# Ledger of designs, part 25: designed miniproteins, single chains, continued (5)

Each design is a single chain, and the fold is of that chain. pLDDT is the mean over its residues in the fold that is shown.

## One batch from the design tools (miniprotein)

Design m16892
Fold by ESMFold2-Fast:
Structure m16892 (fold): chain A 78 residues (1-78)
Amino acid sequence: DELERLRRELDELLAEGLVIYKKLEEKGKTEEAKKFAEEVSKLSDKAREALERGDVEGAREYLEELRKLIKEGKEYLE
């Protein structure tokens, strides 16, 4: 089930995003943390909407953007 696999991937990316958000806050990077959280929220909403429609390709595109955002968030920690 591809949709179920993509839903699990979204959940995993959101869990990783929460860890990054908390680490940014701990480092006093409050503005970066807020911007990161807002961007994660926007992309996760789009991914959820695509998954609800059964739009596998759209979901993959938003999850790829979310994955890139998570990677960029990690760069702020270095």
Scores: mean pLDDT 86

Design m16893
Fold by ESMFold2-Fast:
Structure m16893 (fold): chain A 71 residues (1-71)
Amino acid sequence: SAPPMVTFTTTITVYDAAKGNKEVTYLLTASAPAADAQAILEGVKALQNNKSSKGVKGEGPAPLITGAQEV
């Protein structure tokens, strides 16, 4: 039987210090336990908005990144 995992794909834009702080967009594919999927998706949306305001904590297991590609 398949494990109770959810796979999702999203984009994230970061500044890559190795490229002189150039803005770089990545297409990420990640898997997480179904029970944690909603909290992880909310965390990803917060990262996309680049506002880890005071009080936002990542609690629980980190998602497994199964693929990453520069766009």
Scores: mean pLDDT 60

Design m16894
Fold by ESMFold2-Fast:
Structure m16894 (fold): chain A 55 residues (1-55)
Amino acid sequence: DELAALRETLAWLEANREAIIDRLMDYTGISREEAEARVDRALALLRAEIARLEA
């Protein structure tokens, strides 16, 4: 089930948002603001896809 898998992925990413941001900054050397923007953009795209599939 694609919708269930996307919801589980979103929940995991939201629960681990700070750890993902910290790892992204550590790995790439980008600023916290840039890391936050990248993660938040990914979350927004995932939420939009879930909304599309729920319709």
Scores: mean pLDDT 84

Design m16895
Fold by ESMFold2-Fast:
Structure m16895 (fold): chain A 59 residues (1-59)
Amino acid sequence: SMREELEKELEELEREGVRAVIEGRYDELAQILRRMAEIHEQLGDLEHAARLREEADKY
């Protein structure tokens, strides 16, 4: 389903985000966080999406 596809993409982005932090690639981290926010918004998690966008804006 679309939900399962989005949840899988989110899991992959979470792994990429951890890697970006370890490698100090904050520009990449900001992009990852914004994409995660888009997915959470599509899943109906508007508050979580807003928090992820706020975090991305720090980088």
Scores: mean pLDDT 88

Design m16896
Fold by ESMFold2-Fast:
Structure m16896 (fold): chain A 82 residues (1-82)
Amino acid sequence: EEEKRKLLFDLIALAIQAVGEGNVEVARLLVKAGTALSKGDFDKAIEYLKEAEKLARENGDTVLAQGIEDVRKKVEELKKKA
């Protein structure tokens, strides 16, 4: 639960960063990922994070994309423990 809460905070920070950079669609995908994660739907969370990472890279935001990839890897690790 504590690890999941930390990942939710990390997703909030990334979504705020995305909005601040004008990357609103990436922020929407991050919110969807956070909602799925909060419900324990790891597969949907990972799917939305992969879409968000791809879109951030297509928009040239490599720093945002790396942050999203890091959170996705942690969600994948958490799924293995569940």
Scores: mean pLDDT 86

Design m16897
Fold by ESMFold2-Fast:
Structure m16897 (fold): chain A 72 residues (1-72)
Amino acid sequence: SVAFERAREIADALKQALPLVSEEQKKRLEELAKELERAIEAGDSDAAMKYTREAFELLTEAAKEQAKKSLE
């Protein structure tokens, strides 16, 4: 389903972001990637949607923070 396709895409994006972020951010991104994979394996579309949303919000916050640091 579309929900699981999106969740897998976001989980892969989180893993690719790990080498580019701080250790504290790595911890949170790894946790979300693991939860997304777990939801996909369990066929839990509600959990997949929830963690996809949380992951997107964290990635957006990280990008904004990096942009702010680049301007300082």
Scores: mean pLDDT 75

Design m16898
Fold by ESMFold2-Fast:
Structure m16898 (fold): chain A 70 residues (1-70)
Amino acid sequence: VEEAKQAILEVADLAEKAGHKSIATALRNEAEQLTEKNAPVALYAASRVAEKLGHTEFAEKLRELAKKIA
């Protein structure tokens, strides 16, 4: 859970730097509501944001983390 939370917050920071403040806020809210049950889904959502921002390798790492904790 802690590892997933940090990863999602990192994607939120990347989104904010790219000018997507609303997406960054949504990701930060998701990280604060993170549980063991919803962490895989939250990581998957964060991976899609990272991929859209051009961070393809980071997005793949997030998907792998989601699979490990699912």
Scores: mean pLDDT 78

Design m16899
Fold by ESMFold2-Fast:
Structure m16899 (fold): chain A 82 residues (1-82)
Amino acid sequence: MYEAVLVTELPEDRADLAEELAARAREEAAAHGVEAEVEVEGNRLTVTLRGTEDQVLAAAGAVAGLVTAAGGRVVSFELRPV
C-alpha cells in the first residue's frame, strides 16, 4: 500500500475553482479505486491518496492534470509505502 501527497496551487484569481477541483479530484481518485482526502486552503489544494502503487500513481497523474488544466501547478509530490 502507498500514500501520495500532492500539494497543488491555483492562480490566486482562480481560487474560486478550488472547491470544484477538490470535488473532481475526489471523483478521479474514486474512479481509480483510491482513498482520497482533499484539504482546501484558499488557492491551495492538498490531496492525499492511498491505495496500490499503480492506482495511486494513476490517480495522482489525473489530479495533476486537472490542476494543470485549470492553470495551476503541483508544488510538491511525495510517494511513500504505508
Scores: mean pLDDT 85

Design m16900
Fold by ESMFold2-Fast:
Structure m16900 (fold): chain A 79 residues (1-79)
Amino acid sequence: SDQLVSRGVAYLSQGDYDSAIYYLQQALQIDPNNSVAWTVLGLAYYRQGDNDSAIYYLQQALQIDPNNSAARQLLDQIR
């Protein structure tokens, strides 16, 4: 799952949001409790301009790990 998250992050950094989302969704299918994968998925949707999906995925990250500062900070910037 960590390898899939790393691939998602790499595609996100290159602006390939569709590929980033694909690999992050695969990571979450393997481990749905991966708060980092939920956070990066939220960031990918935010960068695509889909704020509603971004908020949803960041809220899921915080439901799993309430101490996820990255998810909290990004969610507060969007809202």
Scores: mean pLDDT 88

Design m16901
Fold by ESMFold2-Fast:
Structure m16901 (fold): chain A 92 residues (1-92)
Amino acid sequence: AEEFIERLKLLYAAREVAAQPERAQALIDSETNPEVRAELKKMQALLEEAYKLKQAYKAGEITRKEYFDKLDKLVKEYLEAERKANKLRSAE
């Protein structure tokens, strides 16, 4: 049940970044902490991968199982990067 909600959140974020890439880039460029900026760049790359993965699934290029397995890995990596970025910001 939790996996479904996290998948939806990642896909929603991926769509938003794809729709307004200049806003995502401006946020990354405005970050003064280089470690936080590195995590934000990682999150951006993961969202781009999630967006492409969804498009591949909709196009019938990958199976449902492959889609969900890969999506769950992206969710895990995204949440880890987000948690690290938030912790680094709180430590300032």
Scores: mean pLDDT 83

Design m16902
Fold by ESMFold2-Fast:
Structure m16902 (fold): chain A 59 residues (1-59)
Amino acid sequence: SLEEAVAEAAKLRGQKSPVEIARYLIEEKGFSVEEAARALAEVFGVDLQTARAIVEKAL
């Protein structure tokens, strides 16, 4: 769920880079690309287009 993705991303904020968090959410936690992008947008306060670019870089 998006709420779970946000919680996981928030726990790693300051510990990992946004790209590393995106990779972790997708590869280790099994979140979708869309859930990972939305979680990063919320946690880092960036627009969804920027968050999607970060996720694409993680893939």
Scores: mean pLDDT 85

Design m16903
Fold by ESMFold2-Fast:
Structure m16903 (fold): chain A 78 residues (1-78)
Amino acid sequence: MLKIGFSSKEAKEYVLQAMKAADAGDSEKAAEYLAKAAALATPEDYGTILALAVLATTSEIEGDEKVAAAAREALDAI
């Protein structure tokens, strides 16, 4: 069974910081951390890809279009 994980510890840390910023309502900081995570992630970094997809979906539901757009851009950059 393939374990879904983060290939880069730094990419994982940026995704976690983005999630915390989004939960706090800091859409600007969340978008910045998502861009940093995408720059470090590879197409095989399934953990980061899944986390970005979840953030895009939950941010759309919550009405945070900035975080949703940033998460989608990060996914497209990987």
Scores: mean pLDDT 73

Design m16904
Fold by ESMFold2-Fast:
Structure m16904 (fold): chain A 60 residues (1-60)
Amino acid sequence: GKLLARALAPFPALTPEELAVRPGDIVEVLEEVDDKWVLARSLSTGETGLVPKSLLELLE
């Protein structure tokens, strides 16, 4: 299945490469870019971007 994660905290998209999330948002983890960032897709909007790994709880 897809690797899903839940946002634990709000994250504002400060650059075009970042994905804004709110607490409770579900994202698909597409790629672990490094130790601190993942490339994710929002399941609600379909938008993709970078999110801090520390703000995500893996679901599966």
Scores: mean pLDDT 83

Design m16905
Fold by ESMFold2-Fast:
Parts: sequence; structure tokens; C-alpha cells
Structure m16905 (fold): chain A 70 residues (1-70)
Amino acid sequence: SAALEAALAALRAYLEKFRPYLSEEEYEEILRLAEEAARAEMAGDTERAQALGEEAQRILERGLKKAGWR
């Protein structure tokens, strides 16, 4: 729990610079996938953790491109 909270706090801090370019839905989905990835990693499922992390990255990149980032 504490480790998950710390990981999510670090992710929120990282995403803060991108917050103005993301919708609330995109931001929430990135956090949801990151939480699932952290839980998978804690359970020893590194393959699932990587896949979820890659999906979170895809959503971030898609959101930024949609907002006019290149």
C-alpha cells in the first residue's frame, strides 16, 4: 500500500507538467493503468506490468499529440 502510494505520487508529480494538455479522462486512465502496473509488479507479473506501462505511455503520447505536441 505505502509503496503503491509512493509510486502513484511520483507519477502524479511527473505528469503535472503535462496536466494542462491532458483531459481529465486521459489523466485518470494513465493513473489507473499505472496503479494496475504497480500491483502486477508487486505480484511478480513483470510481463503484465510492462504491458500496462506501455499502454499508459501510449495514452500519454496520444493525448499530447491531440493537444498539438509534435
Scores: mean pLDDT 80

Design m16906
Fold by ESMFold2-Fast:
Structure m16906 (fold): chain A 65 residues (1-65)
Amino acid sequence: SKAKEYTIQGAKLAAEGRYEEALEYYDKAIELDPNYSTAYEMKGYAYRKLGRFDEAEKYFELAIK
């Protein structure tokens, strides 16, 4: 799916330490498929890497709902 493709592109950016750009791709994935839990989980990890722990917890919670 296109949502999965955006999430994979975001993950590649995150692997390079480009977490803010990765978040943009995860947001694109969520816009296409709001129930795609993997995108929320990856967004949580990206916020954690940026030291934004409250945002990270929010998106991890969304990933399991």
Scores: mean pLDDT 88

Design m16907
Fold by ESMFold2-Fast:
Structure m16907 (fold): chain A 65 residues (1-65)
Amino acid sequence: MKTVEFEVDGKTAVATLEGDKLTITIEGQLTPEQEAAAEEKAYEKLGKEYFLLYNAGLEKLRAQL
């Protein structure tokens, strides 16, 4: 299990990776842009597991960022 905390547009986000499962928790209301930014930061912070690209909505990231 690996957990990282980061900030997206003034909101605190926590990403937890357990095996092949990624969970991102953000407080407050999300816009699609904030969701995409949070997933991008989680990929960067959690490292080089390319399975994050498939499991965390790569299509949403490309459509919005």
Scores: mean pLDDT 62

Design m16908
Fold by ESMFold2-Fast:
Structure m16908 (fold): chain A 62 residues (1-62)
Amino acid sequence: SKGADAARVVAIVLEEHKDKVTKEDLEAARKTLIEAGVPEEEVFTPEDSAEEAIERAKKLAS
């Protein structure tokens, strides 16, 4: 699905840049997933850690 494809890209990008991920990066990634059709309640928040965001994105990509 479009949401799963977007989540796969987000997971890869966040994991590659894990040590540099900012709250603004998480906000942008969250918006991308919601616009791709992922329900808002299933998406990580900017308050989550990079590790938590990556894990949630990987689950959405499955």
Scores: mean pLDDT 82

Design m16909
Fold by ESMFold2-Fast:
Structure m16909 (fold): chain A 116 residues (1-116)
Amino acid sequence: GRAVITLAVGGHDSADAERLAEAAVEKLREAIEAAGEPVIVTITAAGEVNWRAAELAAERVRPLAEEVRVIRLEAAHPYEGFALAMEAALEEAERARRELTDASRVETRVVYVPAS
């Protein structure tokens, strides 16, 4: 079998891409280690800083996963961005359950870095 992990990434306007990427990598590593089988990862993010964080996280986890994808979304307002990223992550998880007959595990996770 294989596992599918979808992750929505978001942060407050003051969060930097590196801090967001570190949080995303930690969450993904935990999920990948728990799966104990080949993993397909999809990371969803809205807005330029969150897109950069998602791409950095994807690069860092690529050696640990069979496939890593990033879905970049656009949001009119910052508060809508994380909700859109979560909706996209849930949609990708549902797609994987429907289309991947060998998917033994499908999980959605979230990372949100608040104002500090």
Scores: mean pLDDT 82

Design m16910
Fold by ESMFold2-Fast:
Structure m16910 (fold): chain A 74 residues (1-74)
Amino acid sequence: SAEVEALLAAYEAALLAHARYLAETRPEDALEQVEAAVRHVEAEMKARYPEHAELIEARARRTLEEARRIIEEA
């Protein structure tokens, strides 16, 4: 669904921007806070679009992996 892809892309961009901000301002809490935010978005998207649960899980996993890389490089 184009709507689901657009929403996932928007949340991914926001979560990665948040990861960069936290890496600079609160590095000790950055990963825990980003993981919580990713899991919250994943749960909300699955509740709204249960037919796309596998896609949402895969995108959440990739977003978290990318966020972890951002935090590790900071």
Scores: mean pLDDT 87

Design m16911
Fold by ESMFold2-Fast:
Formats: C-alpha cells, structure tokens, sequence
Structure m16911 (fold): chain A 71 residues (1-71)
C-alpha cells in the first residue's frame, strides 16, 4: 500500500540520518586527531562542528521515525 511504502521511506530516512550522525562523529574525531597539538583551537572547532552535525542528524532521524509512527 502507499501508506506502507511511505512508512518504509521514513524509516529508511531515519537509518540514513543515524549513519550520517555516526559518520560525522567518526570523521570529526579522526580529523581532530590528525592535527598537531599547536592547533588546539582548530581541533576544538572541528569537534564542536562534528557534535552539531551529530545532533542535527539524530534530530532528523527522530522526526522521520515519528512520521513513520503516525502512519
């Protein structure tokens, strides 16, 4: 049915956003670790940006799951 297809698409979107959150966290950590210690401020900036991207992706995943549940 159209409703089941729509529900599946929202759940897929949620999964994609969760993967996005995990990827952003991993890449942010890796990039920060590759910088020398004299670039402390740049490391903090990278980690902060990664944290913000994680939060945005998890929020999007939660909203998509909510829409799937309402169907």
Amino acid sequence: SKIESLKASYLTAADINEIGAETSEWLGKKKAEELPEEQKEEKEKILKKAKEEVELNRKAAEESRKKAEEL
Scores: mean pLDDT 87

Design m16912
Fold by ESMFold2-Fast:
Order: C-alpha cells, then structure tokens, then sequence
Structure m16912 (fold): chain A 76 residues (1-76)
C-alpha cells in the first residue's frame, strides 16, 4: 500500500515544528517535483501554497495545505 502522502505530511510538519524555512524549502522542492506530472499537479499546487504560508509565518495555513496535498495523494 502507498503511504507516500502520509510520509510527505509527517516529514514537512515535523520540519515546521523545528525550522519553518526548512519546511518551506522542502514543500517547494516536493511541489516542483509533482508539478512536472499531470496526475500530481494538484499535489504540487497545494505544496506550493503551503511553502508560501510557511514563509509568511502562517503555520496553521501551511499545515492545512499540506493536509490537502496528503488527502489528494491518498485519493489517487
């Protein structure tokens, strides 16, 4: 079974607790990877929004976008 979305969520949210900039960079990097695949374009979009929210200091909004990215991957 693919738990890739859950691993992505855990990795980025763990980073948000220790280093917001690191979490933002990780989310952006993952977003760039998924934006090159049509089937994962929605995941890439949510992760890009999460990166922007983390950079703005809005951790709650960043977590919400990461959750949407995870849920999108789990529904695929």
Amino acid sequence: MSDLGQHMYDSITSSLQSDRDSAARRAQGTSNSYNNSPQFSDVGRYLSQASQSAQQGNDSQAIQYIQQARDTMQSM
Scores: mean pLDDT 70

Design m16913
Fold by ESMFold2-Fast:
Structure m16913 (fold): chain A 60 residues (1-60)
Amino acid sequence: SMEGEAYSRFVEISNEILETELDPEEAREKTLEAGRELGIRPDLAQAFADSVYRQALEKS
């Protein structure tokens, strides 16, 4: 797909953030920043960051 490469990188970075950052709020903010840098749609990036936040909370 036209955005497949950027999206795949975004997913990989988000997984790395979840493994290395235990603070849910910081994990969410880092995920949003990665989305902006990769040109991910704002709505999609926010939805993914919200998911990262919830997953980080479950690990805390």
Scores: mean pLDDT 80

Design m16914
Fold by ESMFold2-Fast:
Formats: sequence, structure tokens, C-alpha cells
Structure m16914 (fold): chain A 74 residues (1-74)
Amino acid sequence: SVVDALRLLLANVDTFDKEALRSALESLRDVAERLGLDDIAKKIDDLLAKLDTLSQAEAQAETKKLIEEAIAAL
């Protein structure tokens, strides 16, 4: 299920470098858009735009928050 895939992604976020986080956020955005989660898709776009300005730890924390919000919205 989408929820199980998001939970697996969430469990692995701390292992992701910025390139892996970018790919994960792009995938999450596609899922959010397809499910009509427009507010979450916008937050993902905002995070992607500032990703390179964040530390790896900050980027991981923000990504976890968005995955948790996506799971809660489903």
C-alpha cells in the first residue's frame, strides 16, 4: 500500500544523503499530486527549493515531517 511504502521511506530517511532526499521528495511529490494532497505537494516544492541551503540533518528532519503529514492525510 502507499502507507506501507511511506512508512518504509520514513524508516530510512536518516540514511539518506541530499541526493537521495531529493529523489525521495520528488517521488513523494508525485504521490501527493496523484492523491490530490495539494497542500503537502506545495510544502514538498518549498522544501525542494531550499534543500541545498539546509544541512543534511535539517533536510532529513523536514523530509520526515512531510512523510508523516502525507501518512496522516491518507
Scores: mean pLDDT 86

Design m16915
Fold by ESMFold2-Fast:
Structure m16915 (fold): chain A 80 residues (1-80)
Amino acid sequence: SELRKQYSLYVSKASGARIRGVGAEVQAELETERVRRTGTEEEARRKEEEERERAERERKEMEELAEEYEKKAKELEEKL
């Protein structure tokens, strides 16, 4: 069924967006920790702020994208 294929595609896309959102937070944490090991306390603090802002923007984008894909998947599921 074409509807089942489309449903599976949007479920997969939604999951991928959720994973990317979580990944942004993990990447920010890892990069901040790297600077804490090698840099000064001041450098680490600035990097933490930069990475936090970046991760927050990416997380929000990925959450919105995931919600859009989840909505499309739900509409397709109702037709199954």
Scores: mean pLDDT 84

Design m16916
Fold by ESMFold2-Fast:
Structure m16916 (fold): chain A 66 residues (1-66)
Amino acid sequence: MKKIILVAAPTEEEAKELAEKLKEKYPDAEIITLPGVSIEEALEIAKKIEEETGAHVTVVFSPEVV
């Protein structure tokens, strides 16, 4: 099953840094960055991608979200 990880962060710089760390841990996963996207919007995008592609989608947020 294709694995996709969506990285949501307030800035492009934060999203890129998180994506780099995730690529090291999950080299077989497709990493997509979503800078400036809200938590709610990121979750809607993830659901749409799962429904359209059948891939397993995980959303990761910046450490500052909580």
Scores: mean pLDDT 75

Design m16917
Fold by ESMFold2-Fast:
Structure m16917 (fold): chain A 84 residues (1-84)
Amino acid sequence: SPAVEEQLARVREAMEKAGVAQEEIDRVLNELRAQVEVRERHRELLERTGGVLSPEQEAELAAEHQALYARLEAERAAEKAAAA
């Protein structure tokens, strides 16, 4: 998606401005692309079901999003602790 690539380009620019090494930037961007792929798979599932998920599918999707948010919060907290 052009919008996704634009967003990834903004992340790259921000990390370069922060002085992050190129190898680290590439690893982070690869992780973000993997997250986008997961989101696209969920979108395909929603389109195939007409937007109606089973309770089990909805619980799995919610758990995955919660795990992602928890990971991002933990990484943010670790960066803040390392900067202190």
Scores: mean pLDDT 72

Design m16918
Fold by ESMFold2-Fast:
Structure m16918 (fold): chain A 71 residues (1-71)
Amino acid sequence: SKELEDEIDIAMATMEVAVARIAYERNPTEENLRALAEAAERAARVAREAGDEELAEEYARLAREARELAA
């Protein structure tokens, strides 16, 4: 079902953010920070498409913070 597909997409996007966050924590480079921002931006989009507005806003905030720190 579309609902199940959305849940899987959210789970995958959440894992991608976690992987990027761990990479940044272990090696805090601008490259890893930008990768975290990009993963968070994708996760926000996926959450929005699935109708999870709260999760989308959380990831959007993370993306904005990461972009600001990378500048």
Scores: mean pLDDT 89

Design m16919
Fold by ESMFold2-Fast:
Structure m16919 (fold): chain A 87 residues (1-87)
Amino acid sequence: SEPLYRPNELLRKVLEEVGETRETYTLSDILNALGLYALKQGLFDPEDPSIVDLSGTLLEEIFGVKELDMRDGAKVVELIKKNMTLV
């Protein structure tokens, strides 16, 4: 089974926007929820849907970057884990 993580308060606000109210999540659950958030907020680059524009969003504040490349899974995972604690 995958490890469980507890998101920090800012990440929880993003998760709540997609109906996620659990205390703990797997990394796969978080990735799926963030993808759904990006889709609902229209954050995907229209010319390259692997690029997510975080500019002016709560995710820019959380991750400290203006964009994410979803094909760079290692960097995405690193940024997410900095905002979660292992249970």
Scores: mean pLDDT 86

Design m16920
Fold by ESMFold2-Fast:
Structure m16920 (fold): chain A 59 residues (1-59)
Amino acid sequence: MTVLEFIRRELPHLGLSDEEIRAVLAEFGLDPDASAGLLPDRVDLNALVAALERRAAER
């Protein structure tokens, strides 16, 4: 499972497009096509979720 697939699966309620998710991941230096299993070792997941929620709130 890629990072992009993981975020779409776990946070579908945010309604973010693949492009919007990729933009947030780029801010964290994360490859959307990388393995989601490496996320806890590379980024603060709470900070990532907060950034995705902020992006979803931008209307």
Scores: mean pLDDT 76

Design m16921
Fold by ESMFold2-Fast:
Structure m16921 (fold): chain A 65 residues (1-65)
Amino acid sequence: MVSQEELDREVIEALAEIYVGLANIDKSRGDLEGARDSYIKAADLYEQAGNTEKAEEYRKKAEEL
């Protein structure tokens, strides 16, 4: 069964995915500042969840904007 801490990690990763979606929408609309902020938030959330690979991926995407 999922522990409380593990359940919290799943929620944090779900929030990170929402921010990734927002960043992609902002980027498609030409809002590079909004996209950058959302990618940074997603990266921070993935870091909190222990998903360092995705955290690094989205930090790089933010830096490229």
Scores: mean pLDDT 81

Design m16922
Fold by ESMFold2-Fast:
Structure m16922 (fold): chain A 64 residues (1-64)
Amino acid sequence: ADEHTEKGKELFEQGKYEEAIKEYERAIHLDPNHAEAYANLGKVYEAMGDYEAAKRLYERAKEL
């Protein structure tokens, strides 16, 4: 996990979902095979009630 994944986790714990999404997206942009970033992004969407997006992100994380 890089610094963007760590920042994303911190922001998610603070309830700053939009900012957490941006940090996880940065991690994915730097490493498109970063399974942990996809899984954590899925948790954010799940917390926001977007279960369909969360499921797709969890499935992507399992493929990596």
Scores: mean pLDDT 84

Design m16923
Fold by ESMFold2-Fast:
Structure m16923 (fold): chain A 60 residues (1-60)
Amino acid sequence: MLSDEELKELAEKLGVSPEQVRGLIEAYLTAGEAFGRALARRDLGLSDEQLELLLEKIRK
């Protein structure tokens, strides 16, 4: 799980709140990658590059 500091840094890079990043991580872990990607695009308007940065942090 990402630390609060890592969540803050990632949220600033993505232009979203730390709570939104946490919600995306939880969606990815519970409903799978496809749902997490769809939620990120629809609710947060993240680009493909921003999504890959988020997913790299979740996968490692």
Scores: mean pLDDT 75

Design m16924
Fold by ESMFold2-Fast:
Structure m16924 (fold): chain A 86 residues (1-86)
Amino acid sequence: MTLILTLTGLSDEQKQAYINYANELASQGYEVTIKEDGDKLTITIKGLTVEQLIAEALKAIGYELDGAKVEIKFEGDTLTISIDFS
């Protein structure tokens, strides 16, 4: 299964935190792609089991989403989580 995180309205600190998260997953052997475009960050994680998908999705969104706009979409084997911090 595939997890896609689309993050917008990020501060520099938030962007670096998500990049560090993605790099940590890549270091653990996950297939991770990071695309940065201004304040927008797209992280794609492939090869997840259902349990890993759920765990990483929960970890990626965290518990501190006050004021953030969250959209979740599940299609086929891909879960897309879009978070707007603006």
Scores: mean pLDDT 79

Design m16925
Fold by ESMFold2-Fast:
Structure m16925 (fold): chain A 65 residues (1-65)
Amino acid sequence: SDLKNLGNEYFNQGNLSGAELAYALAISLDPNDAEAWNNLGVVLERLNKYDNAIKAYEQALSIDP
């Protein structure tokens, strides 16, 4: 999705908060996008939001084990 691509761009620029928001919005439009969930997990881990990162990774695995 365009929002997932926007999240990737923010992440590449080091805008972790922007990446988190963009991936969260992408997931709100397509909750079955395992890649968006996984990428959200990576961003949350970089933000030291480890509990939230684990939940995002678990969602990715539930879609694409």
Scores: mean pLDDT 87

Design m16926
Fold by ESMFold2-Fast:
Structure m16926 (fold): chain A 76 residues (1-76)
Amino acid sequence: SAVVEEVLRLIEEAVAYASDEDREKIQELLRKAAEAALAGDYETAAEYLRKAASLSQNPKAKEKLLEAARLLEEAI
């Protein structure tokens, strides 16, 4: 799916901006989001992405994760 491919790209870009603070928890949420998106569970994937964004201190990472969540929510 083109939507899932774009979401995975945004997740990868967001990880590049991640700081060490809360990194492990953010990475776990992003892994769960990617797994849900690949399984077609876009609602669950978007929820995990929004949780990861709320923990992200870097505004660029936060923006990319919220964009990924919006793309999945629009595809439901």
Scores: mean pLDDT 82

Design m16927
Fold by ESMFold2-Fast:
Parts: structure tokens; sequence; C-alpha cells
Structure m16927 (fold): chain A 72 residues (1-72)
């Protein structure tokens, strides 16, 4: 989904800036839109959990993987 990819890319920027509450909202929206892609969903779940912990490095890793899956 183009919309899910757009939300994930924006969430990555917000995560890198430490704007974690805004990043979480976009990741949750992307999760709902990407439900038909189980590999993307797993990375989005891990990204959401990492953002909730404040683990920016792990969150960005999983955001990147979800982006690659949805952009292929």
Amino acid sequence: SMEALRLIEKAGVLTALGRLEEALELLRQAYELAKDNPEAVKHLEKAIEAVERGDIETALKHISEASKILSG
C-alpha cells in the first residue's frame, strides 16, 4: 500500500527526531493498512514495541525493513 509506505517513511523521520508519540500514531495506522502483508506486519509490531521502549536504533531498523518490504 502506497499509503502505508508513506506513513512508515514519515514515522522513521519522526522516530529519528525523538518525536516518539507522533511516530507511534503513524506506525499504528501503517500496521492497520499493511495487515495483508504478514512480513511487513511483523516488522511494524517490532518497530512499535521499540518506540514504546524508547529504543530508537531498534525502531529505525524495523521501520527500514517494513519500508523495504512494502516498496518492493
Scores: mean pLDDT 89

Design m16928
Fold by ESMFold2-Fast:
Structure m16928 (fold): chain A 61 residues (1-61)
Amino acid sequence: MDEFLDRLEKGLQEAVDEGKISEEQAKELLKKAKELLKEGKSPEEVGEEVFLLFLKYVDEE
């Protein structure tokens, strides 16, 4: 679980650095991932849902 969250955090931080999303949006995505994992979702399901939200944020130019 920690490895999944660390990789997700690194990827989100890179997206913020590239200007694709805000730091606040990255923190919200990470919080959502943690909440979904606590609800019993698999890392794969959590990753997919977070990625879809990430794409929505990128499209919110």
Scores: mean pLDDT 78

Design m16929
Fold by ESMFold2-Fast:
Structure m16929 (fold): chain A 77 residues (1-77)
Amino acid sequence: TLAEKALAVAEAVGKAGDKETEEKAKELVKKLREAIEAGDLETAEKYAAELQKLVEETVKKNPEKVKANLEALIAEY
């Protein structure tokens, strides 16, 4: 649940980027979720680090789009 919410936030932030950034965010979220479900903490840590970097770069490039996407996600919860 907490991990699911964190992954949803990361995916929403990624969608605020360009097409390649959105696709990469979705792929990283999928791989990270699979690693967590498998109990592979080492692989999960690697994907989490890549996803964090992607999120930070996307926020710097498109802060307003990130804000809009996060507000939409928060309204769902």
Scores: mean pLDDT 77

